# Ledger of designs, part 77: designed miniproteins, single chains, continued (3)

Each design is a single chain, and the fold is of that chain. pLDDT is the mean over its residues in the fold that is shown.

## One batch from the design tools (miniprotein)

Design m10836
Fold by ESMFold2-Fast:
Structure m10836 (fold): chain A 77 residues (1-77)
Amino acid sequence: MLSPTEEAARRIQRRADEVRAEMKAKGLTPEQIDAEVERAIREELQRELPPDSATGYGGAAGGAVAGMANARLEKEK
């Protein structure tokens, strides 16, 4: 089973993939698509890892989650 951190990364990745596909379908430039995907990743990260918990339990976990989502998206390019 996935850990809570890994599951959060998966959910963030799914949202990012959906946003990327939607923006690409609208004909946005790669730069604009990347900006929207980054925003979606940030918003889902905040949803999955509450600010008070992230502050109390170390920012490294939050960084790892965002990093895993971004690495997966790079493979789609």
Scores: mean pLDDT 65

Design m10837
Fold by ESMFold2-Fast:
Structure m10837 (fold): chain A 62 residues (1-62)
Amino acid sequence: MSPWFAEFDTDGDGVISLAEARAFAESLGLTPTDAELRSLDRDGDGVLDEAEFLEFVRWALS
């Protein structure tokens, strides 16, 4: 597991909530929309797995 994913996976369940992803983006001075966060959530279940979170981090640091 990436060090970033482990940092934000507060439950240790292997997924990160959209709220946690939003909080991470806001810590970088970004204001992602619900539509942007939902586009990363391929299943529409309200959580991001490690691969989806890494795509989000890559986007946020671009």
Scores: mean pLDDT 68

Design m10838
Fold by ESMFold2-Fast:
Structure m10838 (fold): chain A 80 residues (1-80)
Amino acid sequence: SHMAQKARELLEEARKLLEEGVKYLENGDIDKAIQKFNEAIDKATEAEKLFREAGDWEGELEASVVRIAAATLLSIAKSK
């Protein structure tokens, strides 16, 4: 469905943002890392909702994993 396709696009955006956030965190750019992790959480949350609405349980799970990873890394970045 178009909704499942949009959810996949958002999930891929979330993964890229998560990767960028990790790179900033590794380089000590804490504020940029925080920004990227917040953006990743937002995109992953949108993807999770769209997968749920589409009945794509596997996609919902993948999106939730990315959201949890981004939230965990955000917490770590904020503690620095």
Scores: mean pLDDT 91

Design m10839
Fold by ESMFold2-Fast:
Structure m10839 (fold): chain A 114 residues (1-114)
Amino acid sequence: ELAEEAVEEAERAAELARRARALAEADAALPEDVRAQIVTLLEAAAEHAREAARAAEEGDLEGALRELEAAIAALEAALGLARQDPRTSPEIIELIERAIEEAREARRAAEEAR
């Protein structure tokens, strides 16, 4: 069921964003200002992805799509910052890339469920 797929994919995006955030917080090699920005963006992405899953579960596909767009934008901003600093752990970058993929799959499933 496409709506169930959107829920599962959005939940996976939220979990991946939370894992990336935890690693970014622990990355002592990142400058404090860069780390704070990445952490803030990943927190926002995880919250938007979680809200997207809730909206999809409730049948609010328009709400789910809006939240997924916000999650993807925050993840892409975090990825840009992470890639600009060579001290960023490759694991953080990999988790953000996976979170973006899951969020995009969730958006596709939500659009098809409309």
Scores: mean pLDDT 89

Design m10840
Fold by ESMFold2-Fast:
Structure m10840 (fold): chain A 55 residues (1-55)
Amino acid sequence: SAAEEAHRAAVEARYPETVRAYREGFLNLGFDEELAERIAEAFAEIEVEVNLRYK
C-alpha cells in the first residue's frame, strides 16, 4: 500500500543517521573506529529490518 511504501522509504532514509548514531555510541564506549563502524552498520541493518517488519 502507499502507506507501507511511505513507511519503508522513511525508515530507509534514516539508515545513514542510524549508523552514525550507533557508531558514535560505540566510539564513546571505547571501541576502535573500524570495529565501531562494522558493529554500527550491523545494528542499523537490524533496526531497519525490525522497523520495516513492525511498521
Scores: mean pLDDT 80

Design m10841
Fold by ESMFold2-Fast:
Structure m10841 (fold): chain A 96 residues (1-96)
Amino acid sequence: DAAREELRRARMRLIDALSKVELSEEIQEQLVAISQALAELNRDPDSVEILERLLELARKLLELLEKETDNEEAIEAAREFVRAAERYLAAVRAKA
């Protein structure tokens, strides 16, 4: 699935970008929640409920990064992750 591979690639880019940034405890907790949602998604890749939760978590991560850092690479990686999650959710919702 192209949308699933895009989400995987966006996650890897996000991890790399965040490795260059000092992360607050709140951002670290958000990343743990995202990792848990992704693990659940691996067990149920067609779950709209898990994908909606992942998208909420991804949007919250972006908000925190925009508030706490001026690192444009990290912010753009988080935006790409949000877009990838949105596309994956749309693809799952379009399933027969």
Scores: mean pLDDT 87

Design m10842
Fold by ESMFold2-Fast:
Structure m10842 (fold): chain A 93 residues (1-93)
Amino acid sequence: DEKVRLARERLERGRRKLEEHPELRELAEEYVRRIEEKARKGLEEKVKEAKVQLSEEMQEDIVESFRAMARAIALLIAADAESEEEALERLRE
């Protein structure tokens, strides 16, 4: 319960920082887009390599999971950064 509350507070803090700093929001969106592209390409390669039978719907669900994780990571980076400069550097990887 306590861990869930702290995680929620951290995500809300990140969301506020992105709303207050348009430059951070833009980089966070670019970060999510980059992770999505890498996930789609990696999934296509692994399906071909492993001869795994995945429907288009299953593939899209997997990509959406990566997209959701990338958004959460971007929010946590924004929440935990001590400065805007540090957040920008971390979002650039």
Scores: mean pLDDT 76

Design m10843
Fold by ESMFold2-Fast:
Structure m10843 (fold): chain A 90 residues (1-90)
Amino acid sequence: MKEIVFDPRPLSEYTPEEAIELARKYLEQAKKDPSKAVEYLTKALYYLSIANVDREKLDEAARYIQEAFENGDKEAVEKAMKILEELLEE
């Protein structure tokens, strides 16, 4: 896919597989556009929250995304990306 299409459906209408695919697309978009990385990582986290993934790692990623949002910390963005990528490799 050359373009990312964001599905406007409420979370309850996604399957875990659809949520994982959307999270993957948002993660790739965050890698391509660092200026919007926090926004895209937040959306990836949101879709992963309905998937059956490791909750402790999901909460750790959320903490790094929040830190990046509050402080502009690029290391926190990179840590969040790594954790979300690990969750998507299951």
Scores: mean pLDDT 75

Design m10844
Fold by ESMFold2-Fast:
Structure m10844 (fold): chain A 82 residues (1-82)
Amino acid sequence: IPEILAKHLERLREIAEEAERRLAEGVPLAEVEREVAERIAELLEEEGHTELARLLREMVAAELAGDREAALAAFREMQKAS
């Protein structure tokens, strides 16, 4: 388990609880996934993983735009940066 996850278990739980609440309110899954990704990207930036945060945002934005090639490119770069 990444050290950043262990340090921020409470915040990650809050993000998960908010996602569940948004889904229960009828918000589309794609929108909730974008919100979760943005909260995780903010956490990554706070821990100094700015490149991973940027790539995560790019991947999610590409997926929502239907740009599968751009989404896959960002995902592959994230795997290299991890």
Scores: mean pLDDT 76

Design m10845
Fold by ESMFold2-Fast:
Formats: C-alpha cells, sequence, structure tokens
Structure m10845 (fold): chain A 62 residues (1-62)
C-alpha cells in the first residue's frame, strides 16, 4: 500500500531542509510530482505537497 499523504509531505519537507541552500520553487514542484508518481498517489495531491514544502522553505530562508 502506498504511504499516506502526510508521510509523503514529511519526506518532501525533510528533503527541503537538506537542500535549503540551493533549492528553487521549481525544484519543489518537480519533487512533488516525482513523489506522487513514485508512490502512485492522485495528481490532485501535488499542490498540497508543494504548498507544505514551500511553507517550510519560507520559514527556513527568512
Amino acid sequence: KPPTLEQVILEAVLWVRENIDTLTDEDIEKLARELVKKYGLPDEHVPRIVEAAKKVKEGLKN
């Protein structure tokens, strides 16, 4: 069974924290699409993953 949306968001957030110095918003969108494809989640989850990851990036960069 694929992981929950919450688990996938956590994976994306941890990746953002590890790559905070070099990543762009486009990198976050690419990661979200790759994770959705990897785990067989609905495409409608992509914006939710992107928003969560961007919020973490905003908090760490400011």
Scores: mean pLDDT 79

Design m10846
Fold by ESMFold2-Fast:
Structure m10846 (fold): chain A 60 residues (1-60)
Amino acid sequence: SMEIIEAAEGTIKGLREALENRDEVALRVGIREAEELLPEVPEELRKELERLIEEARKAL
């Protein structure tokens, strides 16, 4: 649905900003939101979310 795609795009943006700012609280929140979105998103967005989750976990 469009709502899931919009949520995924928002989470991607949030994780990128959290990584740039080294905001541990925002990274933890973004990881949780991304993991909940994974089963509902198209493959291209899923791969980007998985990549950002890995980068966020390494930053923590």
Scores: mean pLDDT 84

Design m10847
Fold by ESMFold2-Fast:
Structure m10847 (fold): chain A 60 residues (1-60)
Amino acid sequence: MEVEIREHKSSNEDAKVYFLRGTPEAVEEAIKYLEEKEGFEVHVLARSEDGSAVVSAKKK
């Protein structure tokens, strides 16, 4: 299953914002990937009814 990950350029260089689109399962896997691969602290800013999410990823 495909997850669309779109990075939004933030004015804060320490934090990146990602728009995640896909199935709820694929979105959760993408969040885990960001935490495990990049060592980011991921905060879910918003969730849509379709399972899409907007997350903030900040370096620990």
Scores: mean pLDDT 70

Design m10848
Fold by ESMFold2-Fast:
Structure m10848 (fold): chain A 70 residues (1-70)
Amino acid sequence: GSMSAEQLLALGEEYLAQKRYEEAIEAYRRALDLNPSEALAKRAVVLLSTALAALGREDEMRALLEALSA
C-alpha cells in the first residue's frame, strides 16, 4: 500500500539519523506531495531544510524558503 505523509516523515527521520540525507529529502518531498495537514507540512519543511543544509544545498534551501513566503 501507499505510505502516508506521517509514515514518510518517520522514514525520513530514520534516514537523517543514518546521515542518508538524499533519501531523507526524497521522503520529505513525497510527504509534502500528499498535501498533509499544516502541522505535518511545517514539520516536513523543517526536516527538509535540515537535510538540505547538511548537504550544503543552500540554493535549494533558499528556494524552499522563498516558495513558503509567497
Scores: mean pLDDT 81

Design m10849
Fold by ESMFold2-Fast:
Structure m10849 (fold): chain A 74 residues (1-74)
Amino acid sequence: MAEEVRRMGERGDPANVEPLIEALKDPDPEVRRAAAEALGRIGDGRALRPLAEALKDPDPEVREAARRAIARIA
């Protein structure tokens, strides 16, 4: 799952934005971190609100990935 999520971000396809926003809610913190990184690479503003919610994630690596992604998009 995490590898697939990373691959979605590497393609930079805007069609992947909605599936990646759903992946930010995955029970696996590795998947949530990969989704935040992928959304940052795509740079679509639709991800800004879901990434802001990810700043409250219990996992510190997920919070850091969301912070970096927001900085790249905004």
Scores: mean pLDDT 79

Design m10850
Fold by ESMFold2-Fast:
Structure m10850 (fold): chain A 78 residues (1-78)
Amino acid sequence: MELSPTELRVLEALAASDRALTQREIAERTGLSQSTVSRAVRRLEARGLVTRVRDEETGETLVRLTPEGSELYLELKE
């Protein structure tokens, strides 16, 4: 599976977190624009590497690593 450098940065931010992150938080942690993060998250979700869930309190979209996404990121770091 071929991941772009942008997709790898998004996975890294999620793997370094102990919780789900908003797309805004991912942008802040990676230095990417919010639009770039949004596109990368959609590509990763299409691959089954992340999921999106709505936060009922804030109305924001939270992004979580799937087990498959976590495993792939760990393999790429080794």
Scores: mean pLDDT 79

Design m10851
Fold by ESMFold2-Fast:
Order: sequence, then structure tokens, then C-alpha cells
Structure m10851 (fold): chain A 73 residues (1-73)
Amino acid sequence: DEELEKLLASLTPKELRILEYLSTQREPVTAAEIAKALGLSPSTVSRHLRKLEKLGLVERVKGKGYRAALPRV
């Protein structure tokens, strides 16, 4: 999909790394868990997650954290 390819190409390396990490997880993970896994600050991860959520690439799960919301798996 050209639109998805363009969207992914517009992401920063940190945003791509967060999205890749979430895509390997079977269950929602918190911003703090992502930060620890990737060696980033929780505030940095939270900022990138907000952008990814607005783009429809990540979904917030109330009380559990975040998961990848790619068009198919």
C-alpha cells in the first residue's frame, strides 16, 4: 500500500523502532516498558506514541498500555 509505505517513511528512526517493538508484542505494553526495552526516556516514548496513535499505527488500551494497530496484523 503506497499510503502505508509513505506513512512509514515519514516516521523518525525512534518512531519506527517503537512501532517495530510493539509489533513483536502479543499483549499491550506500557510507555515505561517500551522506554526500558529501547533505552529511551518514558516522556520521549509517550510523545512518539501520541503521534503514532493519531496516525492510526498504534492503539491505546485503557489500563493496559499500547499495541500496534497496523491494517492487517
Scores: mean pLDDT 79

Design m10852
Fold by ESMFold2-Fast:
Structure m10852 (fold): chain A 72 residues (1-72)
Amino acid sequence: DEVKERLRRLIREAAEAYAAGDEERARRLEEEALRLHEEAAAKMSPEEREELQRAAAGAAAELAPEVEARVA
């Protein structure tokens, strides 16, 4: 569960960096999140991998409306 929590945190931090206009930091955080996801997925069962993907997708989906509102 630590990996899932860390992944959620990285996604949130990346979104916050984008909101602050720090695209360089946001990209670095996204790269770290992708790396963590790939490393974790390689060691997980299909069920655990599905949970990890769901957690990441959920975090991203929650932040999408805020990004959309800022652009509008």
Scores: mean pLDDT 71

Design m10853
Fold by ESMFold2-Fast:
Structure m10853 (fold): chain A 60 residues (1-60)
Amino acid sequence: SLAELQRLAEAQLQSMDEGFAVALELAKKYLSEEEVAAIEKELQRTRDRVVRQLAEKLAA
């Protein structure tokens, strides 16, 4: 059902967000504040793209 696909999409986004949090923690240990900010913006852009792609697939 569409509802099951939506729940799977939400679980996938949660897993991605958890992975991004781990990546940012590692970046903060090894990189400058400016580099960390750039990575954070890139990860947010990637998240927005994935959200849009999932929404398009669920609408099909």
Scores: mean pLDDT 85

Design m10854
Fold by ESMFold2-Fast:
Structure m10854 (fold): chain A 103 residues (1-103)
Amino acid sequence: APAEVVVEALTAPASAVVGEEVTATAVVANRGPNPVEATLLLVAPDGTIVARTSAVVAAGETKTLTLSAVPTEAGTYSVVAVGVGPDGHVTASEPLLVEVLPA
């Protein structure tokens, strides 16, 4: 395989309330020989990306990405970490679900 990107950890609260800050953290390792762009996303129930952060993870590096957002809508949010290799191959984590309750 040309590049190997691993999401080693993905952390977010299991539940939150509308208007309260949600903080998500991803630990991404790049085991390949080339730099990779890693992106951490918070996706609203309607599929809208409400927050994102990106960082370049150098060859052989492990990097922690953190994002914070205040949900304005109740529903099930998804946290996903995505890595894009130099060949354009996309590696995505399994979604971590955050249940946002009405205020």
Scores: mean pLDDT 81

Design m10855
Fold by ESMFold2-Fast:
Structure m10855 (fold): chain A 56 residues (1-56)
Amino acid sequence: SADEEALRRLLEEFERLALERGVEAAAKHGRQQAKTVSPAVAARFEAAIAAMLAAS
């Protein structure tokens, strides 16, 4: 689905940026992009970011 594709791309870009620039910069970028997607995708992306930040 379009929402699943959007979430996957947000997560791929987040993980790639986290490796290159660090998790904090990647999270900030990802949260800005989440404003342009559906609330369902934004909520799942936020949960993933929160989990990654809590684990680090």
Scores: mean pLDDT 82

Design m10856
Fold by ESMFold2-Fast:
Parts: structure tokens; C-alpha cells; sequence
Structure m10856 (fold): chain A 71 residues (1-71)
């Protein structure tokens, strides 16, 4: 579980950084999408979701963040 939480925290930081980069580019839509990913991760961490849910969230968040970076 701790390893999953650490990976989720790293993804949250990446998503927030990506959101700031999109804001600097004037791309508000992509900035909002990146911030949304960070908010979902933060909520999961605070509400202590099950390991199974955290693992699926990590997989989904990684995929979505990669898709945003390719734009």
C-alpha cells in the first residue's frame, strides 16, 4: 500500500506541474484536465480507498497523464 500511495503522490505532482505548463501555454482546457487528475488522486489518498481501487486509479491516471503529454 505505501508504495502505491508514493506512486500516486508522484503522479499528483506531475499532473499539477503539467497543469501549470498548460496554463502558461494558454491551454485552459488541458490545464483543467490535468488538475482534475490531481484532484481525483488527492481525494483517493485522503479517503483511504482500498488497495485494489488505488491500484486501478494508478493505472488509469498514468494512462490519462500520458495521453495529455502527447497533446
Amino acid sequence: MEKLKEELKKLKKEALKLSEEFKKQGNEKLAIEAEFIANVIETALKKNYSEKVMKELLKTAKKKLKELKEK
Scores: mean pLDDT 81

Design m10857
Fold by ESMFold2-Fast:
Structure m10857 (fold): chain A 99 residues (1-99)
Amino acid sequence: MEEEKKRKEEIERLREEYEKAKREALLAESTSGIYLISSAVYRTSARRLKEKGSKLEEAKELEEKAEEYRKLSEEYEKKAKELEKKAKELLEKLKKLEE
């Protein structure tokens, strides 16, 4: 009875950790996508200013912001992959505990 109760509590904890890791992975992936789109918008705006031959300093600032957002996108993509790996490992542990 007590051993069975301990195993059920461990399974429940691992399930909660798995679902949390899955949610955080999806959120990180979505955040990465938003930064990637923002980077593209700033890069396009910078290109248009350069084509018009005006506000070249503003175009440079927009290019720098585009690069910053591209790097943020890459950081969140890496975080999403790490969280997905953690979720997979937690799922394997759950399968082993279910006999």
Scores: mean pLDDT 85

Design m10858
Fold by ESMFold2-Fast:
Structure m10858 (fold): chain A 55 residues (1-55)
Amino acid sequence: MPSKEEVLKEIAELAREMGASEEDIQTLLEILSTLSLDQQLSFLNWLKKEKEKAK
């Protein structure tokens, strides 16, 4: 099971690859850091699907 830190780092990397600004990424990470690991993983899985779809 990944740590919250690892999940947030992966979310940040995916968001950058998808063209999110550093400002948006920082705001997103602040919000997500207050959430549970399960909620962070759900968001990461959703973001991975969006990236695949956005091909």
Scores: mean pLDDT 79

Design m10859
Fold by ESMFold2-Fast:
Parts: sequence; C-alpha cells; structure tokens
Structure m10859 (fold): chain A 104 residues (1-104)
Amino acid sequence: DQELIDKILKLVKEGKFEEAKKLLQEELLLSPEDAEKAIEVLKSLSEEDQRKFLSSIAELVELYKKYGDPRYLDQIREGISGAAENNKEREERLKRAEEILKRR
C-alpha cells in the first residue's frame, strides 16, 4: 500500500516517531520492539532506501495475509534486527574514527 508507506515516511520526516510506530504496529503487524528498531533504521536511510525498506516489509505482510504463514513475519523480524545491528555498528565505527582524529 503506497499510501501507507507515504504516510509513515511523512511522519518520520516530521519527527512524529510515536505516530509512525503506531502505524508500523497496526498496519505492518510489527511488535513494539521491531517498530522501535524500524524507526532507528529509517532515521539512518535516504528517502529512496526508506521507501524500499517499508515496501519490502509491506510485501511480506501481504504474503502473510494471503497465505497465513508466520514465516513471513519471522522474515520481517530478522530483516529489521539485522538492519538495526548494522546501523549501530556503523555509529560505533564513526565514533571511534572521531576519537582517533582528536588524538592527532
């Protein structure tokens, strides 16, 4: 649903993260924990990558609704967790680079 994706992206852009988390939970069937991780991922991505990320989640949700297979929801959870871990590792790497530069 392109309209849902556009609405979530607008809320994230406006800093309305609690409203965005609510839509992620209600419409994309994310747990509160996964919705929080998804917001952290979205904040680190370009608008193009944000759309791709949300579209991938929406696609898996539609497959779950069509087939009733909980493995689609597991795939969403794993994808979000992996993206959140990669984002955290990047932030830690940047912080270490700044500390090294200050020592010179």
Scores: mean pLDDT 80

Design m10860
Fold by ESMFold2-Fast:
Structure m10860 (fold): chain A 83 residues (1-83)
Amino acid sequence: MTPEEKIANLTVAGAIALASDTPEGAEVAREAFKQAIELAKKYGDKESLEYIAKLARTMAEEAQNPVVREAAKEVADEIEKIL
């Protein structure tokens, strides 16, 4: 698996986990996005960072569960600090 494929797979996994709108999904998403962000930073993949930030911002606004909203906001805030 290439770094690009791994970043994409982790991003999809995180997005699916957030879409569950559950605290358990929020924790799965945090770990998946953390790994995706670390890889994207290592390989200079700004496009993936911007995409994850957009996904996370959308979920911070649209998710019903406050734990999911908080997790999504924290992910977006972390990426915005490094862009």
Scores: mean pLDDT 85

Design m10861
Fold by ESMFold2-Fast:
Structure m10861 (fold): chain A 80 residues (1-80)
Amino acid sequence: STVTLTFTVEGIEASEELRAELEAIARANDGEVTSIEETPAGLLITFRVPGSKAQAMAKAVEELVAARGGKVVGFGATSE
């Protein structure tokens, strides 16, 4: 099954470099970045990924965000 993962991130801004790094993580987990959106709560990033890869992908996203000086402040996961 496929899962939609949504992350709210503070402390970093949207950039071409961040987009490329997120797309690389998604591809490594057989998924894709569906949107990156600036909101008052922070950067809203949405991915579509196989359910079997969801935990590994969430960990990779958290590690990337932390490495860039940001923080994940919101998580969502829904089955499709």
Scores: mean pLDDT 83

Design m10862
Fold by ESMFold2-Fast:
Structure m10862 (fold): chain A 79 residues (1-79)
Amino acid sequence: MLSEEEKEELRRLLERAAEALERGDVEEARRLIEEALRLLEPSDSPEAGVIALGIAVALVFLDRGLGTAEDLRRVAKAV
């Protein structure tokens, strides 16, 4: 399982990304999402896999101009 410290950092990154997206700062939101994915990379836990999938879907939506702050907050809530 992810540590409580890792979960808190993930939650902060995703919440910051959601705030950036609400401001229309897509580039900053993308950087924060990519940083969150890198944080999950060394983890083999099923929980980390589900969180990573949620983040990856949010990133794909962002790339297609469909990403919303609500999508990012939903992933943060799952952490």
Scores: mean pLDDT 75

Design m10863
Fold by ESMFold2-Fast:
Order: sequence, then structure tokens, then C-alpha cells
Structure m10863 (fold): chain A 50 residues (1-50)
Amino acid sequence: MSNEELVNLYKKMLEMLGVEPTKENLINLLSKIENIPREEAEKIVDEALK
């Protein structure tokens, strides 16, 4: 799965939860679900926005 696909999936999850799909909320959700450090989640989100 590409970083773009992964981040798009998490955007849809935030929408379903009624949470605003901000970069901060994406990083927090991705970090928690994937069980990775916040720094790694931020890299994935930044790469997906490229």
C-alpha cells in the first residue's frame, strides 16, 4: 500500500468518527493504530502529501 493510499484511508476513518482530518489528527490516528512513534507517522503523512 502506498503512503498516499494509507493516509487517504485514515482521512476516511476520521470522517466516519466525526473528527476533522487535520495533519495532527492523521498523525495521532496513524501512530496509534500502526503502533509506531509519532515521528514515523509524521514522515508517512508528509510523504503522502507529496
Scores: mean pLDDT 80

Design m10864
Fold by ESMFold2-Fast:
Structure m10864 (fold): chain A 57 residues (1-57)
Amino acid sequence: VDTSDTAEGYFSLGKEYYRQGRYGDALRYYRKALELDPNFEEAKKAMAELMKELSGQ
């Protein structure tokens, strides 16, 4: 898929920032992914996991 400004593209960027420990940036990109595709289950799950990580950071 040609990922640039698609839900999957933003999701991938969010995962990259998550791996870097930049949770705020990861959250922003997950939000962009969900804004483009509100039914993107993987992004919903990733955001839920990120929120849990933020409480345990």
Scores: mean pLDDT 77

Design m10865
Fold by ESMFold2-Fast:
Structure m10865 (fold): chain A 99 residues (1-99)
Amino acid sequence: SSSIQQQLQQQLQQLDDESTRIGDQQRQQVLSDPSRLDQAGQQMGIGYDGGVRQMTTLVQQLTDTLGQQYGDRGRQQLDVVRNLGLSNRGLLNTRFYRL
């Protein structure tokens, strides 16, 4: 349903916004001190792993919530979104590698 799609889009948008903010902050720090580039790259790798775990938890929570609220139709809608890569686009977001 449209409400399920809106909920998924809002949560993905929040993650994208936060990921961009963190990446921009780290980029700004490296621009002010280029000697930090190697350290920033290593920290981005660690941040990516943490973000993947956070998104996995979020996707599990959404699956449970949609299953409870909309039954089989909710679960099918989430599966369609996953197959299109929409629900997972934040997990593979290249923003974690923008340095």
Scores: mean pLDDT 53

Design m10866
Fold by ESMFold2-Fast:
Structure m10866 (fold): chain A 63 residues (1-63)
Amino acid sequence: SAEEYNAEGKALFKQGKLEEALEYYKRAIELDPNYSEAWRNLGEVLEALGKIEEAREYYEKAR
C-alpha cells in the first residue's frame, strides 16, 4: 500500500539512505497522488539533498 511505502521511506530516511527513501516516497505517491505526507516527505529529502526548488514543488503538492 501507499502507507507501507511511505513508512519504509521514513525508515530509510532515518538511516540516512536518502536516495532509497526518495524512491519509496515516489512509489507511495504513484499509488496515491493525494497522499500529502508522502509529498511532504519527498520535499524534505530533496531539501536535504540541496535541491531547494524541486523541494518547493513537492511541498506545494502536499499543501
Scores: mean pLDDT 83

Design m10867
Fold by ESMFold2-Fast:
Structure m10867 (fold): chain A 95 residues (1-95)
Amino acid sequence: DPVERDSKENEPISELLKKALEDPSVRIVLMTEGGKIVGMLIYTGDEIEIYGELDEEQREALLLALELGKLTNGNLILDGIDKERLEKAIQNVKK
C-alpha cells in the first residue's frame, strides 16, 4: 500500500463503518466481543484494510471470514474467534 494512514488509530471504527456501508461495492467483516466492535475489515475488490487493535489470531479470523464473504457475496459479523468453524464453512461452500 503506497499510502499509509497515520490517523487510522484515531478514527472510530463506527465512523469508518458508516462510510463503508455507503459504498455497495465494498465487503465488510466485523469482529465483536460482548456486543462491542473490536475490529473491522473492509475489502474493495483490490485492497484490504483492517482496523482495530487486533492480535494475529483475530486478523487471521477476519481474513478467513472475508474469504467466506467473497464466496457468499455478503458482509459478515464474527462474535469471537473460531478459525476451525470458518475453515469448515469455506470448505462446505466450495463443495
Scores: mean pLDDT 69

Design m10868
Fold by ESMFold2-Fast:
Structure m10868 (fold): chain A 80 residues (1-80)
Amino acid sequence: LVEEAEKLAEKGEEAYKKGDYEEAIRLYREASRLFEEAGDYKSAARALDKAAIVAKEAGDFELANELRREALQLAIRASE
């Protein structure tokens, strides 16, 4: 799970560098889901933070705010 999540996050970064914002958001969200399933809430939150940054650059402020809120919730769980 963690290894698969790391590979998805890496592909998300590649998509972001190519300007494929939709694909980058999808890959980071999937990576976050796999990290969460593995109990790695810190990495899950980090992946959603990356997705939020990409959404903001794509001009989707509503999605960016939603993703930041989800990332914050995961970060709080990581501190419990």
Scores: mean pLDDT 86

Design m10869
Fold by ESMFold2-Fast:
Structure m10869 (fold): chain A 75 residues (1-75)
Amino acid sequence: MEELLEKLKEALENQDVETVLELLKEISENPDPELHARVRALLLEYGVQGKLSEELIKALRELGEKDPYIASLLP
């Protein structure tokens, strides 16, 4: 759990859209509801702080059309 969250934080801070998407796909396949809740909270915090790039938001929207978990991460 913590390793995936740390990798996600690093990818978000580096604005590495490709790595963020790969990690979120891996997380969506993990049936851990606590991990899903913590990822949702992290993305909400970054969104409120204005730290999510326009490119990342667009990519998440496109991925969310195919994945209900990813769709739940969008505002």
Scores: mean pLDDT 77

Design m10870
Fold by ESMFold2-Fast:
Structure m10870 (fold): chain A 97 residues (1-97)
Amino acid sequence: MEAALEAARAAARGGTEAARLGTGGGALGGTAGAIGGAGGEAMALAGAPAAEAAEAAAEGAEGGAEGARRGGSERGAEAGERGAEEARRLAERAREA
């Protein structure tokens, strides 16, 4: 459960940062990342498997990074990519457990 919450929060932070640093496309990408992170957190709180919640958070963060990159926000894209990477690492560890 905590690994899934950490992944979801990392993705949400990446998405929020992408929205903050971008305009237009960057803001849309950041919103997608934040939504993905929040969804992952909600799933973890509802007792979803840690790996499943972390995967959902990673997908949201990746969407945020792609949106930020298309919007021309390099810093927003980097923030989203870091959130996605952290979420993927936590998902991998949860699957190994």
Scores: mean pLDDT 61

Design m10871
Fold by ESMFold2-Fast:
Structure m10871 (fold): chain A 58 residues (1-58)
Amino acid sequence: SIASKIANILGVSQEIAEQAVAMNPEGSLVEIALEVYNLNPDLDVQDFLKGVEQLKKE
């Protein structure tokens, strides 16, 4: 699922990823990733940005 892909790439829980998808279900993977960061701002910024680049290539 999209939520599982985001959870694995960004290193967040499945629950947070599913919540982010529910907030913007028609958004791009990058837009949903930004919702993940809003829900979990403790994420390392450099690791988050690397994850976003991986999501763009998929």
Scores: mean pLDDT 80

Design m10872
Fold by ESMFold2-Fast:
Structure m10872 (fold): chain A 82 residues (1-82)
Amino acid sequence: SKLEQQVVSLESARDINKVGKEFSEEQKKKFEEEAKRAEKEDKEKAEELRKKAELFEESKKKSEESYKKTEELYKKAEEKLK
């Protein structure tokens, strides 16, 4: 049915947003750690790495918001299949 197709589509969208969130969080941590290591020897490089970490934090927040929206839609669509 069209509703079953919608459930599969929403599940896929939810999972994509979850992966995006996790990827952005890991990249943020990576750049924060690299910035800490660079701090003593190259303050300009450390600042550049922190800016990259901030961009991934912003990306993570957007993915978290999208994940919540797709999770809500997925749950509603699944309940209609009962």
Scores: mean pLDDT 86

